Designed miniproteins, single chains, continued (3). Designs and how they scored, part 20

Each design is a single chain, and the fold is of that chain. pLDDT is the mean over its residues in the fold that is shown.

## One batch from the design tools (miniprotein)

Design m8707
Fold by ESMFold2-Fast:
Structure m8707 (fold): chain A 70 residues (1-70)
Amino acid sequence: DAEKLLKEGQEALKEGRLEEAIRHYEEAAKVGSPILRGIALNNIAIAYKRQGRFEEAQEYLDKSVKALMA
């Protein structure tokens, strides 16, 4: 259930558990619709920015835009 994985990712992100958030969002991106995939990929980008990993954040933002445009 992509919605459950997105909620689990959001809770981990809120609590600063950034690697857990990324894992949940990666799982959500694999099973969700294009819209849910786009949301998950955007949230992975947010987690990478919080880690100071700006190149990875930009990569996932680009993937999110592509998923949402499909």
Scores: mean pLDDT 84

Design m8708
Fold by ESMFold2-Fast:
Structure m8708 (fold): chain A 63 residues (1-63)
Amino acid sequence: SAALEQGARALSALLGVPEEAARAVAEAALKDPNMTREQAEALARELGIPAEKALQGIQLARA
């Protein structure tokens, strides 16, 4: 959706990660509001971004 794309662009700018990675993080946060640290670390590894950035992105997407 356009809202998800706009959110991913904003998240990409805030975290300093590619828009595709930010989109995946935003989608994961919307799908599972109780995502564990281990799940976030696995997602970060898959996307090639630091785990810290994935965790931060999930928190921002929920705010």
Scores: mean pLDDT 80

Design m8709
Fold by ESMFold2-Fast:
Structure m8709 (fold): chain A 96 residues (1-96)
Amino acid sequence: LEEAKKIAEKRLEEAQKNGDLKGMADAYMTLGVIAALEGKRDEAVKWFEKAAELYEKIGDKTVAEAARNFAERVRKGEITEEQKKAMENYLKNLEK
């Protein structure tokens, strides 16, 4: 998680410098996944909501809806084992 967090923070900084809204949204999604796996529910919800706002702004409705769904599940503490496994697999592919 520590390495994934550093990568996400670096990608967020670069995306912000370049005005890359998709890159910022992707970085927020990664930070949300990390926070969720760490049990930091409030942080995870904030990151997923930020990601959803940016995805919606750039017209990526499907990913925006997925981010909002993750935020709702995390907020309610209803993360399934399937969702947790998907999050872990997402992070494993981050450095590839």
Scores: mean pLDDT 79

Design m8710
Fold by ESMFold2-Fast:
Structure m8710 (fold): chain A 80 residues (1-80)
Amino acid sequence: STEEELKRLVDEFIERAKKLIDEGKAKNLSQREIELKVAELFSELRKKVDEIAERTGNKELARKYLVEAGKKIDELLKSY
């Protein structure tokens, strides 16, 4: 289903973001550098989610998952 596809993309994004933050910390990257790398990853998620929305016509569902992903990433970035 479209919802399962969106959930998979968001879950994969969050997992990748967590790894990127952890690796960034281990490499002594600045908070700003980590935030920029995470922003690039989020931009790629947005593109994939927009492609699903266009293909399926379900823009509202896609937006809800993208907003949820953004909230989760903000929480992760605040935790470091």
Scores: mean pLDDT 84

Design m8711
Fold by ESMFold2-Fast:
Structure m8711 (fold): chain A 72 residues (1-72)
Amino acid sequence: SRKRAEELIERGLKLVKEGDEAYNKGDKKKAIELLDEAVREFDEAGRLLSGIDRGVIEVARASTLVSKKNLE
């Protein structure tokens, strides 16, 4: 449902913020773990959406995955 997707998006965005904060504090391992969780939340949200809404979340997922891989 749209409401479920919105909840997953909110969780994903919070995890991205927490990952950025962990990285800025020098905790690379924690940053990777948090960004990995964010990717999973966005992946689930994207499966519940369609059209432009899905496309926007797929971009957010891809950007988060790139950020994670750059830390590995």
Scores: mean pLDDT 85

Design m8712
Fold by ESMFold2-Fast:
Structure m8712 (fold): chain A 95 residues (1-95)
Amino acid sequence: MTFEEILKDLAEGALRNAEGVAELASKHDPELAQLARKLSELIKKLVDAGKYEEAASFFLPTVLAIVDVKQGRFDSARELLEKLIEKAEKALAEA
C-alpha cells in the first residue's frame, strides 16, 4: 500500500464521516446537518483538486464530530464543524 493510497482512503473516509454527521444530525439539528453537508462538499472539492493530504487531515476531526453528535454534544459538534469549514475553505484558496 502506497502513502498516496493511504491518503486517498483517509480523504474518502473523511467525506463519508461528514456525510454521516449530516445524516445523524438531520432529525435533531437541521442547521448542524447543513454545516456537515457544506463540509462534505468542501472535502469533495479538495479530493477533486487532488489535495489528498489536506482532505485526509479531516478524517480524525470528522470521526470526533460523529462521536459528539451520537453523544448529544451538538454545540461541540457545531463549533468543530465551523472550524473545519474555515480550514477547508483556506486549503482550497491556497491552490
Scores: mean pLDDT 86

Design m8713
Fold by ESMFold2-Fast:
Parts: structure tokens; sequence; C-alpha cells
Structure m8713 (fold): chain A 118 residues (1-118)
């Protein structure tokens, strides 16, 4: 059988998290079901409850578009912070910014830093 796609893996992890599993527990179950390693950008979006951003990040990363995947991860972080669903330290955000070459993702991460410092 073909291996589970990154998109199918994100859908499975999101469903398991809706049933009350932690992100780590849901990832473990998806690996048992035949998922390989999920791209970190999709994992970050899933951990923030941003399923649509995680699906797009997974799709783009699987196609080799890491810059696009990083943009969707950054959008997930910005939305979660603005809605009060996540707290992220400035040092962590600056570390992400230093590792993010995408100009669009960098702009979104700079908006997150501004929200956190306000």
Amino acid sequence: MPPMSQVEAVELVAELMRRGLSTAEALGRAQEAGMGDMHPEAVTALALGETEEALEAARLAAAGDLAGAQEHMARAILRAVREGRATVGVATLRGLLARTPSPRARALLEEVIAEVEA
C-alpha cells in the first residue's frame, strides 16, 4: 500500500487531538498508522490548533516549498497569539525569525513579536 501522505497524517492527528489526545500522543498514533516524520512547520501549526494552516504547511513542505510551509506556520502562530490561545516568548520568536529565510514568514513573525511586546 502507498504510505500515508503528510496531508492524511495532519487530518488524523487533528482528529485525535479533537478527541482529547496531546499533540505528542496523536503523532505517535499517526506513526503507528504508517505516517513518516511530519514536517516541523505542520507540527507547530497542529500544536497551536490551527488545522488549516497545518494542512497547507504539510502540503507545501511535501512539495519542497519550505518557504511556503514556514509562512503558514507563522500565520498559525500569529492567529493563536492574537486570539489569546498561545503564549510565546520573544526569545523563541527571534530564534524562529533567525532560521526563517522567507520574507513573508519573517514579516508575520515580526508582527507576533510586536503583539507579545505590546
Scores: mean pLDDT 81

Design m8714
Fold by ESMFold2-Fast:
Structure m8714 (fold): chain A 65 residues (1-65)
Amino acid sequence: KEAIIEQARKLAEALGLSEEEKQKLIDLALNHPELTLVLLEELKELSDAKAIIEKLLKALKEYLA
């Protein structure tokens, strides 16, 4: 239970979700843990892609600076 909430919070931070969106994701984890596990698996893949994009943007910004 706590572990699912912790993962939802970390993914929300990685995806850049607002505080309101983070809270909705946590509420979903509390009310529908089975569904939330499936969503967390999908969101983890999106989070990994976002990390690559952020690295590329950082390199580009350093070049432009």
Scores: mean pLDDT 67

Design m8715
Fold by ESMFold2-Fast:
Structure m8715 (fold): chain A 67 residues (1-67)
Amino acid sequence: MTDVQIFNQYVDADGFLSRAQVRTMLQTYFGLSDAQIQALIDRYEVDGRFSRDQFFQIVREARRIAA
């Protein structure tokens, strides 16, 4: 599945992802630990949510961590 397909699975009607959606995505597709997920959330979260641009930054970092 492409990053765009993953984004479209979790994004809400306003074009944002919640903390819960990002957490579920990172666990499901990247197998990250709770500590790794929390570190990414803390770094990229803006106003309690994630835009498309923050999502793709998180995915890039998650791939680096999972490699």
Scores: mean pLDDT 83

Design m8716
Fold by ESMFold2-Fast:
Structure m8716 (fold): chain A 118 residues (1-118)
Amino acid sequence: SASVTESGGGTVKEGGSVTLSSKASGFDFSKSSVAWIAEAPDGRVRGIAGLSASGKKVSYAKEVEGRVTISKDFANSTAYLNMSNLKPEDTATYYSLFSSGELNLLVAGEGVQLTVVA
């Protein structure tokens, strides 16, 4: 019953921007933290951003700090990852992960593909 639907990927030019979205369903969005991770074409996985359940604590990977913003829209149960000044190395499949200790929950989306071209 808990599920996540991701969107907003595709092919974007270097220096451009993109918004990835993740819509949560079947669980209390306000009690879950969210993290975005990226899996590169070579299989390397890296954390991108994290946001606490309340939306008040945020963390960013050093490589993307200043280029990326994570946010939560509580009214629409949607988390966003806004990325700017895109680089070819940002080419990856991006996954959103929702976790909650209160709900004993860990749910991930299927991933959204982003391709950055020169």
Scores: mean pLDDT 88

Design m8717
Fold by ESMFold2-Fast:
Structure m8717 (fold): chain A 73 residues (1-73)
Amino acid sequence: SERAEQAGKAFSEGLKLALEGNGKDEKLREEALKKLEEALSLAPDDEAARIALIYVKNNGNIEKIIEELKKLR
């Protein structure tokens, strides 16, 4: 569906921005978060998008990443 295509595009763009920022560029990190949140809004049950958002949002804070992942079912 068109919605699924839009979700996939937002997800891939979010991951690309996160990779380019490499946790060091705050502007790229914020843009990556926006794209991943867009992907999740279009596909709320997409576990991959949810996991990616947790990783990017917590920017290498492994303790916070683990706690957030424990909340997923």
Scores: mean pLDDT 80

Design m8718
Fold by ESMFold2-Fast:
Structure m8718 (fold): chain A 81 residues (1-81)
Amino acid sequence: MSPKLRAEAEIATLLLAAAVYIVVGRIAEKKGDLESAKEAYKKAIEYAEKAAELAEKNGDEASKKEAEELKEEAEKKLEEL
């Protein structure tokens, strides 16, 4: 795998992880498990930050914007708990 393709795959994986943890947090909230919801949203923020940093280093403005949007969504959900 080329270095650029590897970076693109890593960014995509981090974005997917952030999105999945937002979904996990929403499921935990619906079940009344606020502790699991908080942990999931914190993980979503962590993965979104890593995705944004890697996207910026790779010159991927679209993925950086997507990562920032996922981070904002997770932060807002965490503040609502």
Scores: mean pLDDT 88

Design m8719
Fold by ESMFold2-Fast:
Structure m8719 (fold): chain A 84 residues (1-84)
Amino acid sequence: SEEERIRKSLEFARELGREFMLKLARNAAEEARELAETEPDEERRKRLLELAERLEELVERGEVLSSEGARVLDEFVRLRAELA
């Protein structure tokens, strides 16, 4: 039926979104670790490593599409902008 087709399309779209967000979170965690290797400021280095660990934990739990996942990614984006 049309309703079943629409439901399956929405489920597929959500699954793709989840996969993309997991990839983005993994890439963000890796970038945070790479930035930490060359960061001269101890406090910023600590923040980068903490963000990497939190992102890795969210990926392991599959919670990237959570409010916590959104906050952690936002915090990383803001910190990265401050380092530019």
Scores: mean pLDDT 81

Design m8720
Fold by ESMFold2-Fast:
Structure m8720 (fold): chain A 55 residues (1-55)
Amino acid sequence: SGAALARALLLRHQPHGALAWELVERGATPEEIARATGLSVRQAEGVLRLVRELG
């Protein structure tokens, strides 16, 4: 969706967004993403859903 794409582009420009995105592409769990980036597990699950929506 356009909203998912817009959020993904904003996320990639945030300090930990690019790292979180890379970890999702590598198959990391929400817990691993949270540990590496300082995001909450809930926020990491949000990143996983965004990447899945975009394919």
Scores: mean pLDDT 74

Design m8721
Fold by ESMFold2-Fast:
Structure m8721 (fold): chain A 86 residues (1-86)
Amino acid sequence: SALEKAKELFKEGAKAFAEGDYEKAIELLTKAVELAPDAPFTPLALAIIGAALYKLGKKEEAKKYYQKALELDPEFQPAKRLLEMV
């Protein structure tokens, strides 16, 4: 199913981010969001994409992804905190 594939991509993308592979994290997490845009992990996936973009020096793109995470979950603390840092 699309949701099960999205969960696997999310896990792989989060692992890539933890390992410092920011480009791979963005690729995998973007695919996860495209497969399951309304999944429970999607606000966190968008915030991690933003954090990876920030690590790559793409601060303006990072802001857009933090805002997308907050549009899905306005009370999502990780995205609020990250947006304050950029």
Scores: mean pLDDT 84

Design m8722
Fold by ESMFold2-Fast:
Structure m8722 (fold): chain A 88 residues (1-88)
Amino acid sequence: MDRINALTVEELKKRKEEIDKKAKEVGFDVEEAVKRLEEEKELAERLGDEETVALLDEALELAKEGKPGLALAVVVLRHKGLDPSLLD
């Protein structure tokens, strides 16, 4: 099964915590994270996917607040067709 190679929800939770920890230790490129999320949001707006637009808007705010791991995990789950609430 591809779930191990694709990262399971459990692995995404762990990776999110590790990324957020490392971001605090070494600093992080919030501009790059924001740019990627803005590009995804523009694409979602063009497709008329209002739910994805709302999700990416939330991810943009999380990235700006210094939670890049959570923002990236939300985007990854959305690309897999999974609900980001699974990270809770």
Scores: mean pLDDT 62

Design m8723
Fold by ESMFold2-Fast:
Structure m8723 (fold): chain A 81 residues (1-81)
Amino acid sequence: AAMERARQEEKERAVETGRGGADALVEYAEKHAKDKEAIEKALEGIDKMGESLEEAGLTEEGQKIKEEAKKRIEEIAKKAE
């Protein structure tokens, strides 16, 4: 049915939007790598984005994006020390 295809396309767009948001937060963390408060805010943003994707039924995709982005932000913070 056309509605089923629309739902799949919506899910794909939600994942793309989530990944774009994660990349923006990682870039923000990279620009503020020595600002501990900025790093904490970026990590909070990633957690909230992951939770939003899980609430939308994209649990596996949300967890994967969350884990990858948090790992990148933590590496950025560690290298700035």
Scores: mean pLDDT 80

Design m8724
Fold by ESMFold2-Fast:
Structure m8724 (fold): chain A 57 residues (1-57)
Amino acid sequence: DLFEQAEKWAKEHPEEFKKRVEKLKEEFIKKGLSEEVAEMLAEAQALAEIAREIAEE
């Protein structure tokens, strides 16, 4: 499961994962989303991007 591998990567690289989430969260907030929704979507998108990177090596 690529998402399970992405979650493992996030646990092993918490600082980098947090930076990815914060950057995406800021972009969603600028588009008019609430902070709570922006954070949820940013975390989901960050995991999806990491899963894609793992799949592509």
Scores: mean pLDDT 82

Design m8725
Fold by ESMFold2-Fast:
Structure m8725 (fold): chain A 65 residues (1-65)
Amino acid sequence: EEAKQHLLEGARLLDQGKYEEAIEHFKKAIELDPNLKEAYEVLATAYRKLGKEQQADEYVKKAIE
């Protein structure tokens, strides 16, 4: 599915240290499948890598709720 394709590409970009590009793909995954908990988890990780702790915390909450 398209949502999982964006999740996988985002994860690849995250591994390469391209955090802003990874975030855009994870946001697309959530837009396509709002119940894809994995996308919220990796989005939180990407925001943490950028030093955006507030945004990271918001997405952690969404991943567990």
Scores: mean pLDDT 81

Design m8726
Fold by ESMFold2-Fast:
Structure m8726 (fold): chain A 88 residues (1-88)
Amino acid sequence: TDDVISNLDNARQLLLQGSSNLGQAFDNLYNAYGLGQQRGLSQSVINQVRDNRDAVGRGVDGGGSLTQDQMNQLAQDLDQARSDVQSQ
């Protein structure tokens, strides 16, 4: 679970730093998703991480530019997911 938490914390910090870090944030969320499935985390937590990863991924692919406000919201959603991981 520490490996999932580490990837979520890294993604959160990268999102707070802005759009230049979106690719690295995506990679951390991709790793957190896979590790979360391996660790047997609840489907609700896995879905939270997946939805956050997909939103960041759309920003990376140019399908939609993310504003700093949107990145801050995604970072808040990841803080909740991190808390849910620690509770399992």
Scores: mean pLDDT 81

Design m8727
Fold by ESMFold2-Fast:
Structure m8727 (fold): chain A 105 residues (1-105)
Amino acid sequence: MVVERRVGLLLAQLVTLFESMGLNDAAAELDKLSESSSEEELLEKAREIVEKVFADDKAKRTYLLKMLDLLEKRDEDKGGELIRKLAEAVKNGASPEEITKIYNE
């Protein structure tokens, strides 16, 4: 139950992030993953999607991969706030320096 709750919260955070960037198909793909998926499997799938979707956008790919690394290390409440800030920054064309500042908050 505790492990299942953590996986569910991570999935919700990732879906919210991709939806906020207009990546509705990627969000739907993640949402189809069952609660039986591990945290590691969810993060690996999210990284795969980022590398595939942003293959030609090195800046966005770098930002999102750093965000996924932070989610792996942060508690659920603080991770959600950071995702919202990063998604808005990426949407507004933030520089790598601005993303790094948000990441280090």
Scores: mean pLDDT 65

Design m8728
Fold by ESMFold2-Fast:
Structure m8728 (fold): chain A 67 residues (1-67)
Amino acid sequence: MKEEVEKYRKQAVEELKKAGVSDDTIKLAEAAIDRTVKKYLEQGKSLEEIKEAIDRIREAALQTDKI
């Protein structure tokens, strides 16, 4: 579980980098993911719920990049 979460987190961050999201926004997204993952693991949330939370943070970071 923890290894799968870490892999998914790394994939989300890599996608942000490839999309050209700013380093500052990526750092904020990584911090948000790390805090959310820690909280969800402590609360006994499923891998699916953790992945959904990571996806939401990733989408928010993509929207912050531009417009």
Scores: mean pLDDT 79

Design m8729
Fold by ESMFold2-Fast:
Structure m8729 (fold): chain A 68 residues (1-68)
Amino acid sequence: SMGREFREAALAEIKEAEEYIKEGNLEKAREELRDARQMASQARQLGDEKGAEEVLERVKELEERIEE
């Protein structure tokens, strides 16, 4: 389904953000997390509400780690 495709795209952006955090590139990590939020919003609009919520929770956890 289209919602699943956006969820998978959001998860790929989250994985990329985690890699940037490990490299110390917080600017790029923030950009990837922003993209992940946008993809999660699309997944929710297309009916994958639970998947979108799981993505947004993971994004929030990573954003909190960056803000320290």
Scores: mean pLDDT 83

Design m8730
Fold by ESMFold2-Fast:
Structure m8730 (fold): chain A 60 residues (1-60)
Amino acid sequence: DRLAALLSAIAEAAAAGDEARVRALLEAAGLSPAEAEAIARRAVAGDVSGEDLERIRAAA
């Protein structure tokens, strides 16, 4: 489904250290630029929280 594909794409970009791509994927999913920037920074650092994941699911 689209959510699973989105989460896989985010995980792949984060593992590659591609913060800009994670941010773009999150913005495309409906997150605000500020929210997407904050989550993307945490994702590439390996610090994604359960709250971050729920926010992505809610937006997608």
Scores: mean pLDDT 82

Design m8731
Fold by ESMFold2-Fast:
Structure m8731 (fold): chain A 82 residues (1-82)
Amino acid sequence: MNKLLEEINEAVKNRDKERVRELLEEMSRYNNEVFNEYKALEAAGVSEEELIEWVEKQAEEGSIYAAMLLGIMNVERGETVS
């Protein structure tokens, strides 16, 4: 898990979108509830803004996976992560 998170952070730092996508798919293999719910919301057609708000809420509730995913999403949007 920690190594996977480090690899995701490195891919995000390098702006390698394809590698980020591969690592997120690997994360889904760990049966992460937050990531599974994120995928379900995306499949349901909720907006990117609504997805980000949901992920932010999960991160506020203490989900390390949601915090990591929020960081990736903010890099894709070109926003600064606090």
Scores: mean pLDDT 66

Design m8732
Fold by ESMFold2-Fast:
Structure m8732 (fold): chain A 71 residues (1-71)
Amino acid sequence: MELTEKSLQEGVLKVKVAVLLSIAKRTEDRKVKEEALEEIRRIAEEARELGLEDAVRFAEEAAKEIEEQLK
């Protein structure tokens, strides 16, 4: 198993998304949910620019889940 720079970047972005999603799911504060959603969307854009398909997909799914929580 080889940890390339891109593999590390993808792992870091996926961890950031997972933490933000966890915070959004546990908080009752709508503003905190919205801030987490904005950060996840930013991460998805960064991952897309870097060609990190798994990170993009993970971030997009997390964003969708938070959007459902904001209904």
Scores: mean pLDDT 82

Design m8733
Fold by ESMFold2-Fast:
Structure m8733 (fold): chain A 76 residues (1-76)
Amino acid sequence: SAEIEEMKRGVELFKEELEKAKETFSEETQKRVDELMEELLRELAKAKTLEEMKAVLERFMARLRAVAQEEVKKRE
């Protein structure tokens, strides 16, 4: 459906922005982000409904926020 295609496009754009942001992260944090992205892509490939995709993205965003918070804490 158009909604699923739009969501996939949004994920691609988000990946591009995240790659730019990674340049400011520590090597350790970059590896963690890469692992989360690989897991996101695997889980999205398994998702068959828009609801499942939203759940996967919500979990991914929560984990990404936690990683970003740890990065900020290390800079203080």
Scores: mean pLDDT 78

Design m8734
Fold by ESMFold2-Fast:
Structure m8734 (fold): chain A 70 residues (1-70)
Amino acid sequence: VTEEEVRKLVTELAEEIYGKGSVVNVDVAIGRHQILIGLDVKEDTGPKDMELTERVREHFPNARVFVTKA
């Protein structure tokens, strides 16, 4: 798995959940034990953040997702 593959998937899922053009920034770091994903969105909500984390972890079980409002 590459950072570009993770970034692409996370961006697609986030735009589906938060809306088209809602994603401001996506940072991905792949470590030995986990994938760290930082996401800045225009509007942040707890339920949507949980949905994104769950959907990302379906593809990458070792992912940790951090969502912030831009």
Scores: mean pLDDT 81

Design m8735
Fold by ESMFold2-Fast:
Structure m8735 (fold): chain A 67 residues (1-67)
Amino acid sequence: AVAAAKAILSAVLAKLSAGDIPSPLETLQLLLALNTLKKNAEAIALSAAINNQDFATAIALISAILA
């Protein structure tokens, strides 16, 4: 469901904005949510940002998807 996918994105965005690092499970749920929303290119970019600890880029990408 699109609403459930957006809820996962919002939860991860809240954690990143608070300075918390998402767990591996939360990261997996985020990538599955992006797949549900058909945001494959954004999923690749977000995975790279998280792996590089570039949380500013991760926040910007999630915020853009939720807009």
Scores: mean pLDDT 78

Design m8736
Fold by ESMFold2-Fast:
Structure m8736 (fold): chain A 70 residues (1-70)
Amino acid sequence: MSREELLEQADVWLREMNLIIEARIKLKEDEGVEFPTSKEGLEKFWELAREKYPDLVAEIDRLRAEAESL
């Protein structure tokens, strides 16, 4: 993998993480819920995030697909 590809992956990963943090903050502020980082907690987080913030989750999915194609 080239240096440029590694830097693009790092940038995509940081953008993905920032959107995940934003979704967690929104769920806490809007719904009053916090999910643990367990497998079950992550599944519940993604289910509710897809329901409440579909556009935000679609952008995260797009970034994940972009990272996998790099």
Scores: mean pLDDT 78

Design m8737
Fold by ESMFold2-Fast:
Structure m8737 (fold): chain A 58 residues (1-58)
Amino acid sequence: VAAAEARAAADPDSAQAQLALGAAYMVAGEREKAREYFERAVALDPDNEGARGALEVL
């Protein structure tokens, strides 16, 4: 997930970048980190259904 983390750090104001990093951590089994990045995505774009849905199931 290091490449996704570097990408999110390069674009920290992008809800899409935070969502992608959260999804990468979910695949890696890092639920705690995935939740953190999904929360950031929702904070940047509250209407982001992907991030909101991910938080509902975590």
Scores: mean pLDDT 74

Design m8738
Fold by ESMFold2-Fast:
Structure m8738 (fold): chain A 87 residues (1-87)
Amino acid sequence: LKPGEYETSVIDGKEVTTVKPKSKGLELLARTLARTLGLDDFIVQYAKEKADQLVEFAKKYKPKEIKIEGDETTVKIVQEKLKEAGL
């Protein structure tokens, strides 16, 4: 994951890693246009790519707790990918 797509904080004495999938530059513009034009497939594809990056991050750093924030479609896809990876 790129810097700024995740943050680690301590909440009630527990380390929590919050992941906020986001685009930069043309990716953000393309995502905004996809929503406006009803191109849900683009949003789904983007979410899957971010989920794969998060799975690799979790395997490498083994965080105790992961919180995912974003739009409903992205969150659901990321959560499904994490479950498939045994996370």
Scores: mean pLDDT 62

Design m8739
Fold by ESMFold2-Fast:
Structure m8739 (fold): chain A 93 residues (1-93)
Amino acid sequence: VFDKLSPEERAASLRAAAENFEKAAEAAEAGDVRKAAAYASAAMILAAEAGASEEAIELAKRGFEALDAGDLEKAAELFREAAELLREEAERL
């Protein structure tokens, strides 16, 4: 997948993933676990297809674990950290 996307396409997918993780964090803060999971899942697909770093993927996985445990504050924090890292990765392309 990495070799199939142009730098512009990869940057766009990383930014879209970051936006979806931000929305997941907002949903988690609002107590909407279903919306948070849906946005985070969409973000993971976009991030994986764009070749996001292992660090960004690990942060997202920890966010899902926190969400599943009912720690919505921690889930929101982790999803925002993942979003920030993905934006940094997009800027480097």
Scores: mean pLDDT 85

Design m8740
Fold by ESMFold2-Fast:
Structure m8740 (fold): chain A 103 residues (1-103)
Amino acid sequence: MELYEKGKEYYKKGEYEKAIELYEKAIAENPEFALAWYNLGRVYKDLGKNEEALEYFEKATLIVVNSENHEVLELEILGEQYELEGNKEKAKKLYEEAEKLKK
């Protein structure tokens, strides 16, 4: 989590290379950290690297929908981020998956 929070700080400052490095380190410690994959995708999108951004967004979605170890909280936070970006369809899908995990 600490590496992820530092990555967010660098992303907000526009220091994309440092943000990428910190998100990649967070992913190395927890490969199922969907928020880190999602924010890595956001950095690549801002760099105009849409192909890489799409791959990272798809990876975050796959962790959320296909991983047996995904956490309800991670799904809800990721859904909230998509909602803030105006992507209601992806937010809805993530919230529905979170509800399924609540048994």
Scores: mean pLDDT 76

Design m8741
Fold by ESMFold2-Fast:
Structure m8741 (fold): chain A 86 residues (1-86)
Amino acid sequence: MTVVLVAEGLTEEQKKRLLELAEALRKAGYEVEVEVEGDKVTITVKDADPGAILSLVGEATELMLQGGTMESKVEGDRITLTVKVP
């Protein structure tokens, strides 16, 4: 299963936190791809287990607590969480 977190409207601190999460997942042995474009960060985890999914959901939840809105999409073996921060 592939899980993707797309986060937009990020501050520099929020971007740094997401990049630190991506590095932590890589160190844990996950296959992680990261794309950064301005205030947008996309983290893709391939062959994600429940631990990886919960980590990305937790970060999406933190962004929502900071005023973000979230949409989720499931397509085949891919889950995409999109969070937009004001």
Scores: mean pLDDT 84

Design m8742
Fold by ESMFold2-Fast:
Structure m8742 (fold): chain A 55 residues (1-55)
Amino acid sequence: SEEELKERLINGAKVLVSEGAPELARQLVIKEAEAAGLPEVAEEALKYIDELEKK
């Protein structure tokens, strides 16, 4: 469940970042992880978004 949430959030973030909306991606991963009670998943997804923006 936690790994599945992380994978889903990362895949969604990839799409949003590719469309030029990294801030929206950050907002959505925070919201989804908080709603699931897994804020640590948001931290990992946000870190991944930061790495995507470096490229």
Scores: mean pLDDT 79

